# Designs tried in a protein design run: designed miniproteins, single chains, continued (3). Part 111

Each design is a single chain, and the fold is of that chain. pLDDT is the mean over its residues in the fold that is shown.

## One batch from the design tools (miniprotein)

Design m11854
Fold by ESMFold2-Fast:
Structure m11854 (fold): chain A 86 residues (1-86)
Amino acid sequence: SKEEKKERIKELVKEIAKILREKGYFEAAKEIEKALEIEDPVEMAKAVLESLRKLMETLSDEEARELAEEVQPLVEEIGALVQELA
């Protein structure tokens, strides 16, 4: 169960990176992909959220809203899994 939750978090992080690449946010996608090298899933999630926060600060309100709509379900699932691992 714990190992399955860690693997699911990695899958969600990879999906976020894919969305970022498809939208042209290549540098943010690279930062998210680097987070996959973090062994602790809680620290991995923190790194992913920090990278997304920094990206959102550089975007227009409209671009940030569009990105948030696509990544929010993935971020929420990561949050739920992290809470179960704590």
Scores: mean pLDDT 87

Design m11855
Fold by ESMFold2-Fast:
Structure m11855 (fold): chain A 78 residues (1-78)
Amino acid sequence: SMAKEQRRLELLAQAQAAIEAGDYEKAIELLKKLRDEGLMSEDEYEYLVTLIKKKKGEASEEEIKRGIELQRKIIEES
């Protein structure tokens, strides 16, 4: 639906702006809203949160490995 597409784009744009500003907490909150509203899969959410944690230097080895697996899965589903 157009309403869901518009909402997804608005939240993604806000999340991108937050990342560019270095506001990673706000970016994660916006990604969580996308997930909670059914506009983003759990796998997409986990992958993007892992990328943000990696950017912050807070990602564990396990989270990085999981992120690589999720990236592969998302590409295969595209």
Scores: mean pLDDT 78

Design m11856
Fold by ESMFold2-Fast:
Structure m11856 (fold): chain A 76 residues (1-76)
Amino acid sequence: SAEEIKRMEEGLEKFLETLDYVVENAEKLSKEELKGIIEFLEKLKEWVEKNAPKELAEKFKKKVDEIIAKLKEKIE
């Protein structure tokens, strides 16, 4: 339903805010922890693609890909 889609979008947006905090504090995390977060985000992208409307999934994937790229830079 529209209500469930809106709830999912709001939940995903709040989660992305949490990821921004993780990126800002990445220096406090081990390389293994950062790799685990990246792996989790890849799996989350798959889940959203299967369970969310196409437009929401595409928007989410783009934002998550940007976060993954930033986290990968911190591992180097």
Scores: mean pLDDT 81

Design m11857
Fold by ESMFold2-Fast:
Structure m11857 (fold): chain A 57 residues (1-57)
Amino acid sequence: GSIEEEAEEVARRVEERAKAAGVEVNYQDLVTMAKILLENGYSKEEAEAQVLETYGV
């Protein structure tokens, strides 16, 4: 898939985990952060972990 599709996949996974942890997130902000990380050579798994850490999840 495109980097945009991969960023949306990461964002969906982060949103689900954040909601389970009681942390409010903005989906578009998650997509934007994931896209930046993926563009900088992070894997989907690494991008997910980094975004979760950013939100304290």
Scores: mean pLDDT 88

Design m11858
Fold by ESMFold2-Fast:
Structure m11858 (fold): chain A 75 residues (1-75)
Amino acid sequence: EIEKKIEELKTERDKLIAEANEASARYDQLRQEYLENPEDEETRKEMWEALGRVARLVAEYIKKLFEIKDLEKKK
């Protein structure tokens, strides 16, 4: 049933936003560390990796929002 599928997708959406929030917190921490030591190449690389993770998780979250919206339109 569509309703059960929507509920499952909402659960997946909530997990993705939680992971995105964690990744965002890590990015913010690394950004602060980089601002303290801008010549630290390792911290810079980790900061960019964390930003990439945030972008990926946000994209997956948006994809789930569209899937939920499409199913809700078919109810």
Scores: mean pLDDT 82

Design m11859
Fold by ESMFold2-Fast:
Structure m11859 (fold): chain A 85 residues (1-85)
Amino acid sequence: VRELIEEMKERARELGDESAVESLEKFEEAGASEEQVRELRLQYLGRLAVERTGTPDPEAVLAAMRELGASEEELAEVRRLLEQE
């Protein structure tokens, strides 16, 4: 859990996203569960992908998330969520 938060914070710092770093530090201080941290990671990567692509196209977002470091398992979970109406 700690390792996931640190990886996300490092990526956010590399991108200059100070608000994401602050949000991650707050989650760490609050004793967030592994499930909550993974959900936050997916939301963060999804947001960056949408910002980067400039489009809500699911396939473009998933491709951008992959480039941002999302695992194949994380991409499968996001794809499943996008298929749910």
Scores: mean pLDDT 70

Design m11860
Fold by ESMFold2-Fast:
Structure m11860 (fold): chain A 66 residues (1-66)
Amino acid sequence: YGDELSRTYKYVREAYKLGEENPKYEKKIKEEAGKLFLEASQSQDPKQAEEYAKKLEELVKKYKEK
């Protein structure tokens, strides 16, 4: 569980930094990343935490392409 949560935290941090670099999308990126992190932190299942980490990684990729 700890490793998956650490990965989730890493991608939240990357998303926030990406938002600061892209002011047009900053609020939306931070809202989506914050929601995913909250859901991951409330999960007691390592598989669910990994799913949220993957969603955060995809969020970062999506906005990097914009």
Scores: mean pLDDT 74

Design m11861
Fold by ESMFold2-Fast:
Structure m11861 (fold): chain A 60 residues (1-60)
Amino acid sequence: SRIARALLELLRLLGGDAARVPSRAQLREAGRRTGVSASTLRRVYSAHGGDLLAALEAYR
């Protein structure tokens, strides 16, 4: 899915460290590259309690 690709791009921007909290700029950049809005990515991230890997698994 596009959301899964956006979450993977976000993880890449974090240097593969899923424990890091993404910045607004990193959310915007991941969204820009994948066609997903930064607000949608932030909502998905928040819905999974800031667990980027859990969010990624939900959208695979």
Scores: mean pLDDT 82

Design m11862
Fold by ESMFold2-Fast:
Structure m11862 (fold): chain A 68 residues (1-68)
Amino acid sequence: MSPEEAYQAGLLAGAEVAKDGSDPEVAKKVVETALREKGYSEEEIEAFLKGFEEGAELAKKGGEVKPP
């Protein structure tokens, strides 16, 4: 996986986690560990996590997590 591919995968994963109503911060930590276990480089992991955070924010901006 290239850093560019990792970033795109992160965007999709972050958006899905936000849609599911899960805590993106907790999910981000779990995914970071999984990527290290799979042997991805630090550059790929950083790109994925950046995308993950941005994807979660984009989903929130869509109004999926509204005030009560």
Scores: mean pLDDT 74

Design m11863
Fold by ESMFold2-Fast:
Structure m11863 (fold): chain A 84 residues (1-84)
Amino acid sequence: MVVEHELELVREVEDPEKAAEEAVELAQQSVERTREETGLEASLEVLSREFTEEKAVVVLRVTETDENGQTHVVTATLTFLKKK
């Protein structure tokens, strides 16, 4: 059966668009490391991107399959606000 988790992160940054892009890259690297270290299936999907001058929002979906064949789905909403 599929197990679903939701994660929400809000962070203040100097450049919201750049921070959002870096977060996607770090998430991709994390999924690759998990796959390499465990040998199990893991994938990342970017569900949406919203960029403005003052705010960036990225929604990511991470899917992992454990050794018992159970699928875990994490939906993460990352919000970056421009720091003054």
Scores: mean pLDDT 80

Design m11864
Fold by ESMFold2-Fast:
Structure m11864 (fold): chain A 87 residues (1-87)
Amino acid sequence: SSQLAASEERLRKLEAAFGDRETLERRLRLVLEAMAAGNEEVAAEAEARGEELEAARETLSPEELEERELALLEEIARRAAEWRARR
């Protein structure tokens, strides 16, 4: 029943792992910048994932779209953490 509660829990777990939302956004920007500059394959993959989500918008409910959007955000945040950990 609580799609909002499920999404909120995911966001809270993500924020706990990477700090506040501002920190998460900063990490995402750093990853995208580094990927675009030094790794075309990962940049292309991130773009393709975004396009898949956009295409799915026509066939998914708002709740399903929100879930997929959060899953994508979690994956990008994980890649951001991995990138920073290696440096």
Scores: mean pLDDT 61

Design m11865
Fold by ESMFold2-Fast:
Structure m11865 (fold): chain A 96 residues (1-96)
Amino acid sequence: AVRAQAAANIERGRATPEANPEGLEFWTLVAAGDEAGATALLLARLDEARAAILADESLPEAEKQRDLAALDELRALIETEGVHALLEAQRARAAA
């Protein structure tokens, strides 16, 4: 099921003029069954986003703390439940 979803997302991304190259890389790893590689890629992107937020001196402290907390929650979810939990969460949001 996960590989079929990844293949569908790759096809959709290629069909749209606004294809997300980073998203395509993630879904390509998932389609190949490289769940460890897909997880590592997501965690690396979260680390980069966290560093960018910490370095942003223009961002209000309260907003910076909220954004960092949200990234920490997402990181913990990915570390404990992996890629499958993220995909199920996306599916649940799409169904709502």
Scores: mean pLDDT 67

Design m11866
Fold by ESMFold2-Fast:
Structure m11866 (fold): chain A 82 residues (1-82)
Amino acid sequence: MSIRERIVQLLEEAIEAGKDNPELVEAFRRALELVRDPSATPEEILQALFEAKNVAGASDTPEARRAAALVGEAIRLVQQEM
């Protein structure tokens, strides 16, 4: 499995976890589109992931905390492996 495929899985899990929060879903879907774009740079992907993490961090629900943990793992993968 590629690093991008793993990040896609983490973001899909985050969208499912936060599915009842439209703002969170929109932020993660935007990040997911960038990860799926082969022309997107690691820096562009990181910016979108940090934006998604900020949206998740604005809420203290269990769903938002789960989504924040998943996007945090995606950020770690981009920083260490891409």
Scores: mean pLDDT 82

Design m11867
Fold by ESMFold2-Fast:
Structure m11867 (fold): chain A 78 residues (1-78)
Amino acid sequence: DPLVEKIKSLLEQGKKDEAKKLVERFIENAERAARVSPVAAEMGLRQLEEIKNVAKEYGDEEIAKLAEEGIARVRSLL
């Protein structure tokens, strides 16, 4: 997944603020897509779980919490 790979690369480089902005934008887009497509909701949930795991691997608790919040919001639309 190009998005997850980019977030991982940013975290490896210590660009946590840039990674956070990318995750926030993705959550907004995933929530909007989930409202009109169950397939998009499932794909968004998978990507958010991957983002959460990457954030935890790199010790970024803020991004991990953002991904958890995004997962909860997308699941509420299913």
Scores: mean pLDDT 86

Design m11868
Fold by ESMFold2-Fast:
Structure m11868 (fold): chain A 63 residues (1-63)
Amino acid sequence: GREEAIRKISEKFGLSPEDAQLIVDMAKYSQLPDIFLAWVVGKEVGLSHKDALEAIKLAKELT
């Protein structure tokens, strides 16, 4: 569920719960391809493109 996804992403990528929530919600609701979404959210939360892409894919798997 959403709370588990937020917790796992926060722990794995060293993000605040608020930043992890942004990734989870954007992965669920955004119409952007994962590559572009990773670029946008990576800049917002301070993750590399690679880590942001992994976080988005993990969020989609958990929700």
Scores: mean pLDDT 84

Design m11869
Fold by ESMFold2-Fast:
Structure m11869 (fold): chain A 70 residues (1-70)
Amino acid sequence: SIEEKLEELRKKLEETQAEMDRLGSRYDALVAAGAPKEEIREVALEYASKTLEYMNLLMEIRKLEDELKK
């Protein structure tokens, strides 16, 4: 059902947010420690990838919420 898909997507959204928080903390720690630019860039790219996943999940949730109103 739409409701079951919505629940699953909301759970994935929470998991993706937690991963973004972890990557953000890692990024801050690497910058503070003066880690190599390549290592910092690698974590930044992972964060950017997760941000895109988060946005896609949010858009799908909004689409399903609109379908549920019909």
Scores: mean pLDDT 87

Design m11870
Fold by ESMFold2-Fast:
Structure m11870 (fold): chain A 95 residues (1-95)
Amino acid sequence: SQLEENRELAFLDAEITLVYLHILLAKEAGDSDEKIKELAVKNSTHPLIRKLAKEKSVEEFLKIMEEIGNVLARAFRENKPLEETLKEIEKVIEK
């Protein structure tokens, strides 16, 4: 159902938003990139997000998270199906 799909997207959006916010706060606090990466990995429960946190630089990770967040925000506004939204996220990651 659309309601169940919206819940799944909302949970993913909440995780991405929380991880992104924690990284921005750590950057403002003057933490090193190494500490920021450790924080990002620790706060990522989704395997894909955790992999990105490990493999990407802080700057690249933030850019990807912001782009995924924008995809999710649009999907939520437009009531897009979960499957279509996941395909759009995959395209962002493949860049």
Scores: mean pLDDT 79

Design m11871
Fold by ESMFold2-Fast:
Structure m11871 (fold): chain A 73 residues (1-73)
Amino acid sequence: MDVEKAVENVEKGVELAEKEKDPLARLSLAGSARHEALHLLKDPRLTEEQRKRAEEAAKRAEKLVEEARKELG
């Protein structure tokens, strides 16, 4: 199973959410990316570098979720 590809996909998901201007669409994209990052962080096969990247992606996604929720009320 390609763990590096999973890390790349989560990072790309966060980038897509960051570019989204609609708060409802951003909430959906960021929520999905956060879920994937948190699931990936449970994989014991992650290298230290891959784990740090997944942690940063989860943190970025969480900020986007919080921002979108505030915009939506």
Scores: mean pLDDT 86

Design m11872
Fold by ESMFold2-Fast:
Structure m11872 (fold): chain A 66 residues (1-66)
Amino acid sequence: SVEEAAKKILELIKKEGKIEATLQELADKLNVSPVTVLEALAKLKAEGKIEIEEKGKRLIIRLKEE
């Protein structure tokens, strides 16, 4: 589910400090479709919980904390 994917994304960032991956790599790691990952990222970004930077096909995802 989108909610489960969002939870796993937050857990990965907390463990690693950031996520650096393509959309496909992240989808494979979470065992979900790329569409589910995209929806989870959109939800987390809309909630102000993460920041996403794009470098070519790679995504750099960090927690948004001040």
Scores: mean pLDDT 82

Design m11873
Fold by ESMFold2-Fast:
Structure m11873 (fold): chain A 75 residues (1-75)
Amino acid sequence: MVKDLEEEAAKTTGDLGQEVAVIRGLEKPLPEKDALAYVKMVLDNPSAFDQETLNRVAAAYMKHQNMTAVDFLEQ
């Protein structure tokens, strides 16, 4: 889990709007506010999403916020 999040975070560009758009299958990057709203919705409803989607969303958010996997899991 922690290693998977760290590896995924290393692969992201840090552009949250672009990463969330790709995760959602959208053609255009999202504004940061919309990307953050989607991240919050996914993380507040983890049972509604598969583990791969949760890991990608968590990694993109961690990269954007410069937090470690440990910091994220303690939230």
Scores: mean pLDDT 70

Design m11874
Fold by ESMFold2-Fast:
Structure m11874 (fold): chain A 70 residues (1-70)
Amino acid sequence: MKMTAVRVTTEPGAAEKVAETLSSVPGVVRVTIVDETTVGVLTEASARDAVVEAAKSVEGVTDIEVVDQP
């Protein structure tokens, strides 16, 4: 199964709102609040673009990185 990881960097205090928004996107497998400014999202590869678009719509997001390899 092809999966992709998306790392979202947020302003302090925005991580919970970002995690809530992204957890509602179809194809998202897991959302993890890593710390106060970082949210990790594991998705089906087919849901990648939807996750990126959803993250862009949330106030307080400062960076979005697609992480397919460690």
Scores: mean pLDDT 80

Design m11875
Fold by ESMFold2-Fast:
Structure m11875 (fold): chain A 93 residues (1-93)
Amino acid sequence: MEIEVREAETELRRPTRIISATDKETGRRAVVVIVEHDDGTVDVFTGTSPDASDEVLEEAARKTVEYLKEKGLKLRNLTGDPELIEKLKELLE
């Protein structure tokens, strides 16, 4: 399985983490943007390319949950792609 996961920081006013999972064979992607608030809560924005595989969504969701647990961050809002949102909810419960 040729799935690449990448993380990046941005120069946005709030601490922001971008997690992307890319299927190297198809170029299909899932992207998660995590914006941290001063109270230790996060807004999570999700997006996927058309026809992104379940495996790509699973890797993006898994890495997002690992990051939130590692940093002790609490979910405030979860928006974007409905399928990726469902995978994230399953892993957070």
Scores: mean pLDDT 80

Design m11876
Fold by ESMFold2-Fast:
Structure m11876 (fold): chain A 113 residues (1-113)
Amino acid sequence: MLTPHEQKAEEILQEMEELLQQVQERVDAGTATEAQVKDALNKMSELLKQLEKEASKLPSERALPVLKQAFEIAEEFGLLARKAFPENEDVRRMASRLASYAHTSLLMQQNEL
């Protein structure tokens, strides 16, 4: 059985994956708006923070795989947002911050393992 914190971390991870897929589908369809992508960047950042808090309550061996997946999703999302609206300064800044944070976090985990 999963603990409540493991269940919550998996729920947040699933929300992050769904958000990435929804935005990717809108970008591919040419229906994504700058406002939607900015809202999604804010949501992704908050989901990542929530997941890190839940993961902090787990043993490292259970936390590390979930955090790795979350950082990979966040980095991919940041790159997607930048490619979709490269000329939007807000999107570019927000996306770069998210991607850089996720990438740095992934590198730190690789150095600890």
Scores: mean pLDDT 86

Design m11877
Fold by ESMFold2-Fast:
Structure m11877 (fold): chain A 95 residues (1-95)
Amino acid sequence: SSSQVEQRFIQLVDKIQSLLGKINRAIGQTKDPSIREQLRKLRDEVLSLQKQAFDTLENFKQGRISPQQALEQLDRLEQQIDELDEEVEKLVKES
């Protein structure tokens, strides 16, 4: 349903914003230029996935994709965000 797609989108955006906050804090706290550069690269990847999430919602609202297709795309984006969060956690432990 439309409400289900919108709810999943909101949950994904909240997760993305939490991860961006974590990355920005880690960038500010690290004294290692190599770790800072890796964190900036991960931030750019997270921002790209955020854009894809907004594009998915727009395609759904425009009737270009079904609710099932929108949910499948949002689920895949959430998996990619979870993988990036694990990479960030590893870098934070090394800094």
Scores: mean pLDDT 90

Design m11878
Fold by ESMFold2-Fast:
Structure m11878 (fold): chain A 92 residues (1-92)
Amino acid sequence: SADELEEKNRPFALELEEANPEEKEKLEAKKLVEEFVEVLEKNKDASEEEIEAALEEIAKKFPEVAKLLKELLEKGKSMEEIKKEVTKKIEE
């Protein structure tokens, strides 16, 4: 759908400008999770070292989000379930 492509191309900077500090942190965390999931979906043969490096980058700013991502990956959750569960935790 053209609408899905337009939503993906929405300027992240514009959303940050409109958000209060708490909303800004939640938006940044959600964006990192979305990018992490997209990388793993495109690279099904990504090594454990590559996954760990990506998690460490997220952990530098959002350690609780990185911990949850790792736990769900170790439990064998699908990318869709991981995105749903982590986004729900960020929204709480």
Scores: mean pLDDT 72

Design m11879
Fold by ESMFold2-Fast:
Structure m11879 (fold): chain A 76 residues (1-76)
Amino acid sequence: MEIKEGEVVEIEEEIDLTEAAKEFGISPEEVYERAKAYLEELAKNAEKVGLEVLSLELRLEGDKLFVKLVLKRLKK
């Protein structure tokens, strides 16, 4: 995926916390904390490469984590 100058890209992902926890041999709570930390780091690093984070949404519904990330390419 390529983000052009001024282009807005919306990324939506669904993570099954129970299935991921089973696959990695950790708790669903640990999956959630790791996913949150990873996304927060990704958002901070995006600004370093000329991407503006317009929104980062994390929504927990039952055993599923919904992630929405909106990025915009900044003018250099």
Scores: mean pLDDT 74

Design m11880
Fold by ESMFold2-Fast:
Structure m11880 (fold): chain A 85 residues (1-85)
Amino acid sequence: TEEKLKKIAEKTKEILKEKYGKEIEVEVDVENKTITLTDKETGKKAKVTIDFENKSIYVEAETVEMGAIVGAATQEALEEVLKEE
């Protein structure tokens, strides 16, 4: 749902700030179930596709570091949001 996607995006942003020290701009595409993340310092982007059926994510990032931290943060956010129902 749109609400779950927005919660995942917001939680991912929080985790990236708190655990990784990254200020990230997030944009949600509800139709495609994707979240686009932009590092405000570098301008580098990552795109995350959420698979709610399999409780998994697919990450496309411009750098390996960006992909790793975004992937970890988004997976944690997804698991927390799905527990809240």
Scores: mean pLDDT 82

Design m11881
Fold by ESMFold2-Fast:
Structure m11881 (fold): chain A 62 residues (1-62)
Amino acid sequence: SHGARATAGAAVADGGATEEAARRAQELMSKGAPASEVAEVLREGGLDEASARAAARAMLSG
């Protein structure tokens, strides 16, 4: 799913999250963390709750 992964990365960047927060989110996903924990890291990176949840779901579906 090359396209889905590229889209998920773009969504995180477009939402204003830092690259560091996006990297941490990806590491959590690889460890089997739920979308809620991924969204929390993205919120710490500067996304609002709704955007963080949407981005986390996009990343997990890609």
Scores: mean pLDDT 69

Design m11882
Fold by ESMFold2-Fast:
Structure m11882 (fold): chain A 83 residues (1-83)
Amino acid sequence: MTKVEIKDEESAKKALEIAKQAAERGETVIIKAPPSMLELAEKLVEEVKAYAEELGKVAFVTKRGNTFVIAFLSREEVEAQLA
């Protein structure tokens, strides 16, 4: 489990890179942002979701207040649940 906090634009860029690496490993990532950075955090989450899709993975995002939890599953795992 990887935790990242967005404090400014620079930390958001670092958080994106860390979250992409977590997606590659299938590791759950937790992103925390203050209300002033929430829009930036939402944009980062969308970029992570797109990256996970490129890797053949599905990103499941849960938002609780100012905290985002992203879990990664392979497409094969998701499709197996539907079969």
Scores: mean pLDDT 79

Design m11883
Fold by ESMFold2-Fast:
Structure m11883 (fold): chain A 64 residues (1-64)
Amino acid sequence: SVEDELRKEIEEMIEREAGVKEPEKIEEIEQEVFRKLAEELKETGPRKLTLEEWKELLRELFKE
């Protein structure tokens, strides 16, 4: 359920920021975003993030 929420947020952000609605392109960008999230988590240290914290992290990633 948290993963499903995260996927929806990522898809919505990709559509909003890139204007892309093609599932294949969304999937590619999703994989790239999750890779960057994993790098960010290494910097913050091993801990569980709440959905709100995930949303904030995604928002920051799309700014850069």
Scores: mean pLDDT 64

Design m11884
Fold by ESMFold2-Fast:
Structure m11884 (fold): chain A 70 residues (1-70)
Amino acid sequence: MEEERERAIEAAALYLAALALGFSERQALDLTAKELNISREEARRLVEFALSDPELREEAERRAKAMLPP
């Protein structure tokens, strides 16, 4: 459970960072899937899981901000 929780936060952070950089939802999912070496379907599941939980969403947003250039 902790492992899946961490992977979900990581996936959502990558997805949110890609969206902030101007990528489409599909492109953001593809980039997240590539970075984590998983399928786009698995990336979507992890992102949806993280964004459904307020605590996971907040952590993902914090990590996404850290990934963006200054």
Scores: mean pLDDT 82

Design m11885
Fold by ESMFold2-Fast:
Structure m11885 (fold): chain A 80 residues (1-80)
Amino acid sequence: SAARGKQLWQELLASKVGEDGQGGDTVPPAPSLVGVGKAFGKDYLIELLRNGMPGLFPSLKGVLSDEEIEDLAEYIMTLQ
């Protein structure tokens, strides 16, 4: 669900900001993910999330279930 995807997005961003020692940064890749989803569809976005996004978060295939990755992609698709 998009609501679950929103929760996962917030949890991942909070964790990475804390791990990197940087607080309050709005990350430019978020608009790029929305654009990718719009141009290439949710399935392509899911594969990007599974493989990771350099500079924002690592590969999620070992951290999140396929269903959670789908929920995250569904949330991103709502941001356009």
Scores: mean pLDDT 62

Design m11886
Fold by ESMFold2-Fast:
Structure m11886 (fold): chain A 74 residues (1-74)
Amino acid sequence: PLSLREIAELMRETAREHRASPRVLEAVEEVEEALRRGASEDEQRRLLGRAMSLFAEEEPDMYDELVARMEAAG
């Protein structure tokens, strides 16, 4: 199973590689900022869930690739 940090890294890589929308990039940055400042696990999960939802809604092809990368890495 992947850690929240590893998931955030895969999100960053996927978003960067495919030049995701600014809104998706902002959501990924919010997850990384929460991890960096040591936010609660509940807050980290909430922000991660929001970022995943934005990938699915605005960048469905990137979402499919992100899920495939997560399955391959876990």
Scores: mean pLDDT 81

Design m11887
Fold by ESMFold2-Fast:
Structure m11887 (fold): chain A 87 residues (1-87)
Amino acid sequence: MEELFERAVKLAEELAKKRPPLTKEQRDIYEKFLKSLPETEESLLAKARLYAELGDVEGFIEAVRKLLDMGREEEVKALIDYLEEKL
């Protein structure tokens, strides 16, 4: 489980290198949108994927941590594998 978290951190950093970081305005808008979603497993998975695509390292790491705390290890692994394929 902690090994998946370490992979998520490294992956988020690599994705951020390929895309410029979000502006403060964009981040504020997306954070409000993401916070408005319920804290269900489906919403957290969607949040993690969105943060990764946008290069928000902090948001991605927090969403992955919550998913792992909820026991959704297989879905976190699938997300990491999918994103690593894009690298």
Scores: mean pLDDT 73

Design m11888
Fold by ESMFold2-Fast:
Structure m11888 (fold): chain A 79 residues (1-79)
Amino acid sequence: STEDLREILRRTLEETELSEVERKVAELIIENLDEGLTNEELAKATGVSVKTAARAAKRVLEKALPYLEEYYEKVNKER
């Protein structure tokens, strides 16, 4: 569920070393999981360039991948 994904991403924020920009981008992604955000919207909300926001979003997702993979494996492995 979206709620479970938010919990996993929040865990990533707590357990992973993130830059200030990456942390802000991650929080915005978590709060807007249902609708999503464009790189332009992320840039406007964080006060950085579109390129910086895009790189931060990519880096956050890369760092979250192990936690997301664990979640999907657990959901699929129980049947």
Scores: mean pLDDT 76

Design m11889
Fold by ESMFold2-Fast:
Structure m11889 (fold): chain A 99 residues (1-99)
Amino acid sequence: LTPEERREIVAALAYMTAAVLKIGAERSKDPEVAKKLKEMAEKVQELADAILRGDFETARRYAEELLKLAEEMSKNPKYKDDANLVKRIAELALRELEE
């Protein structure tokens, strides 16, 4: 796979991750959890959009912000699985944005 094809795959995975988080938010009975998952979904989608637009500086910044947010979320057991999904996509993005 070319670097461009790998970035497109990361963007697709980010969109899928955002969709999973959004579904989790809609199905959550806890309003605080629902709000947090929606916020994370929005940021992950923004990362995907930046990658597809070729705005790699903004994409790296968003990925770094997502790593920090995932670390903070992981401190609460309620978010451990969601935090791991966010961390994974952010790490993949940072790796593929390295030239």
Scores: mean pLDDT 85

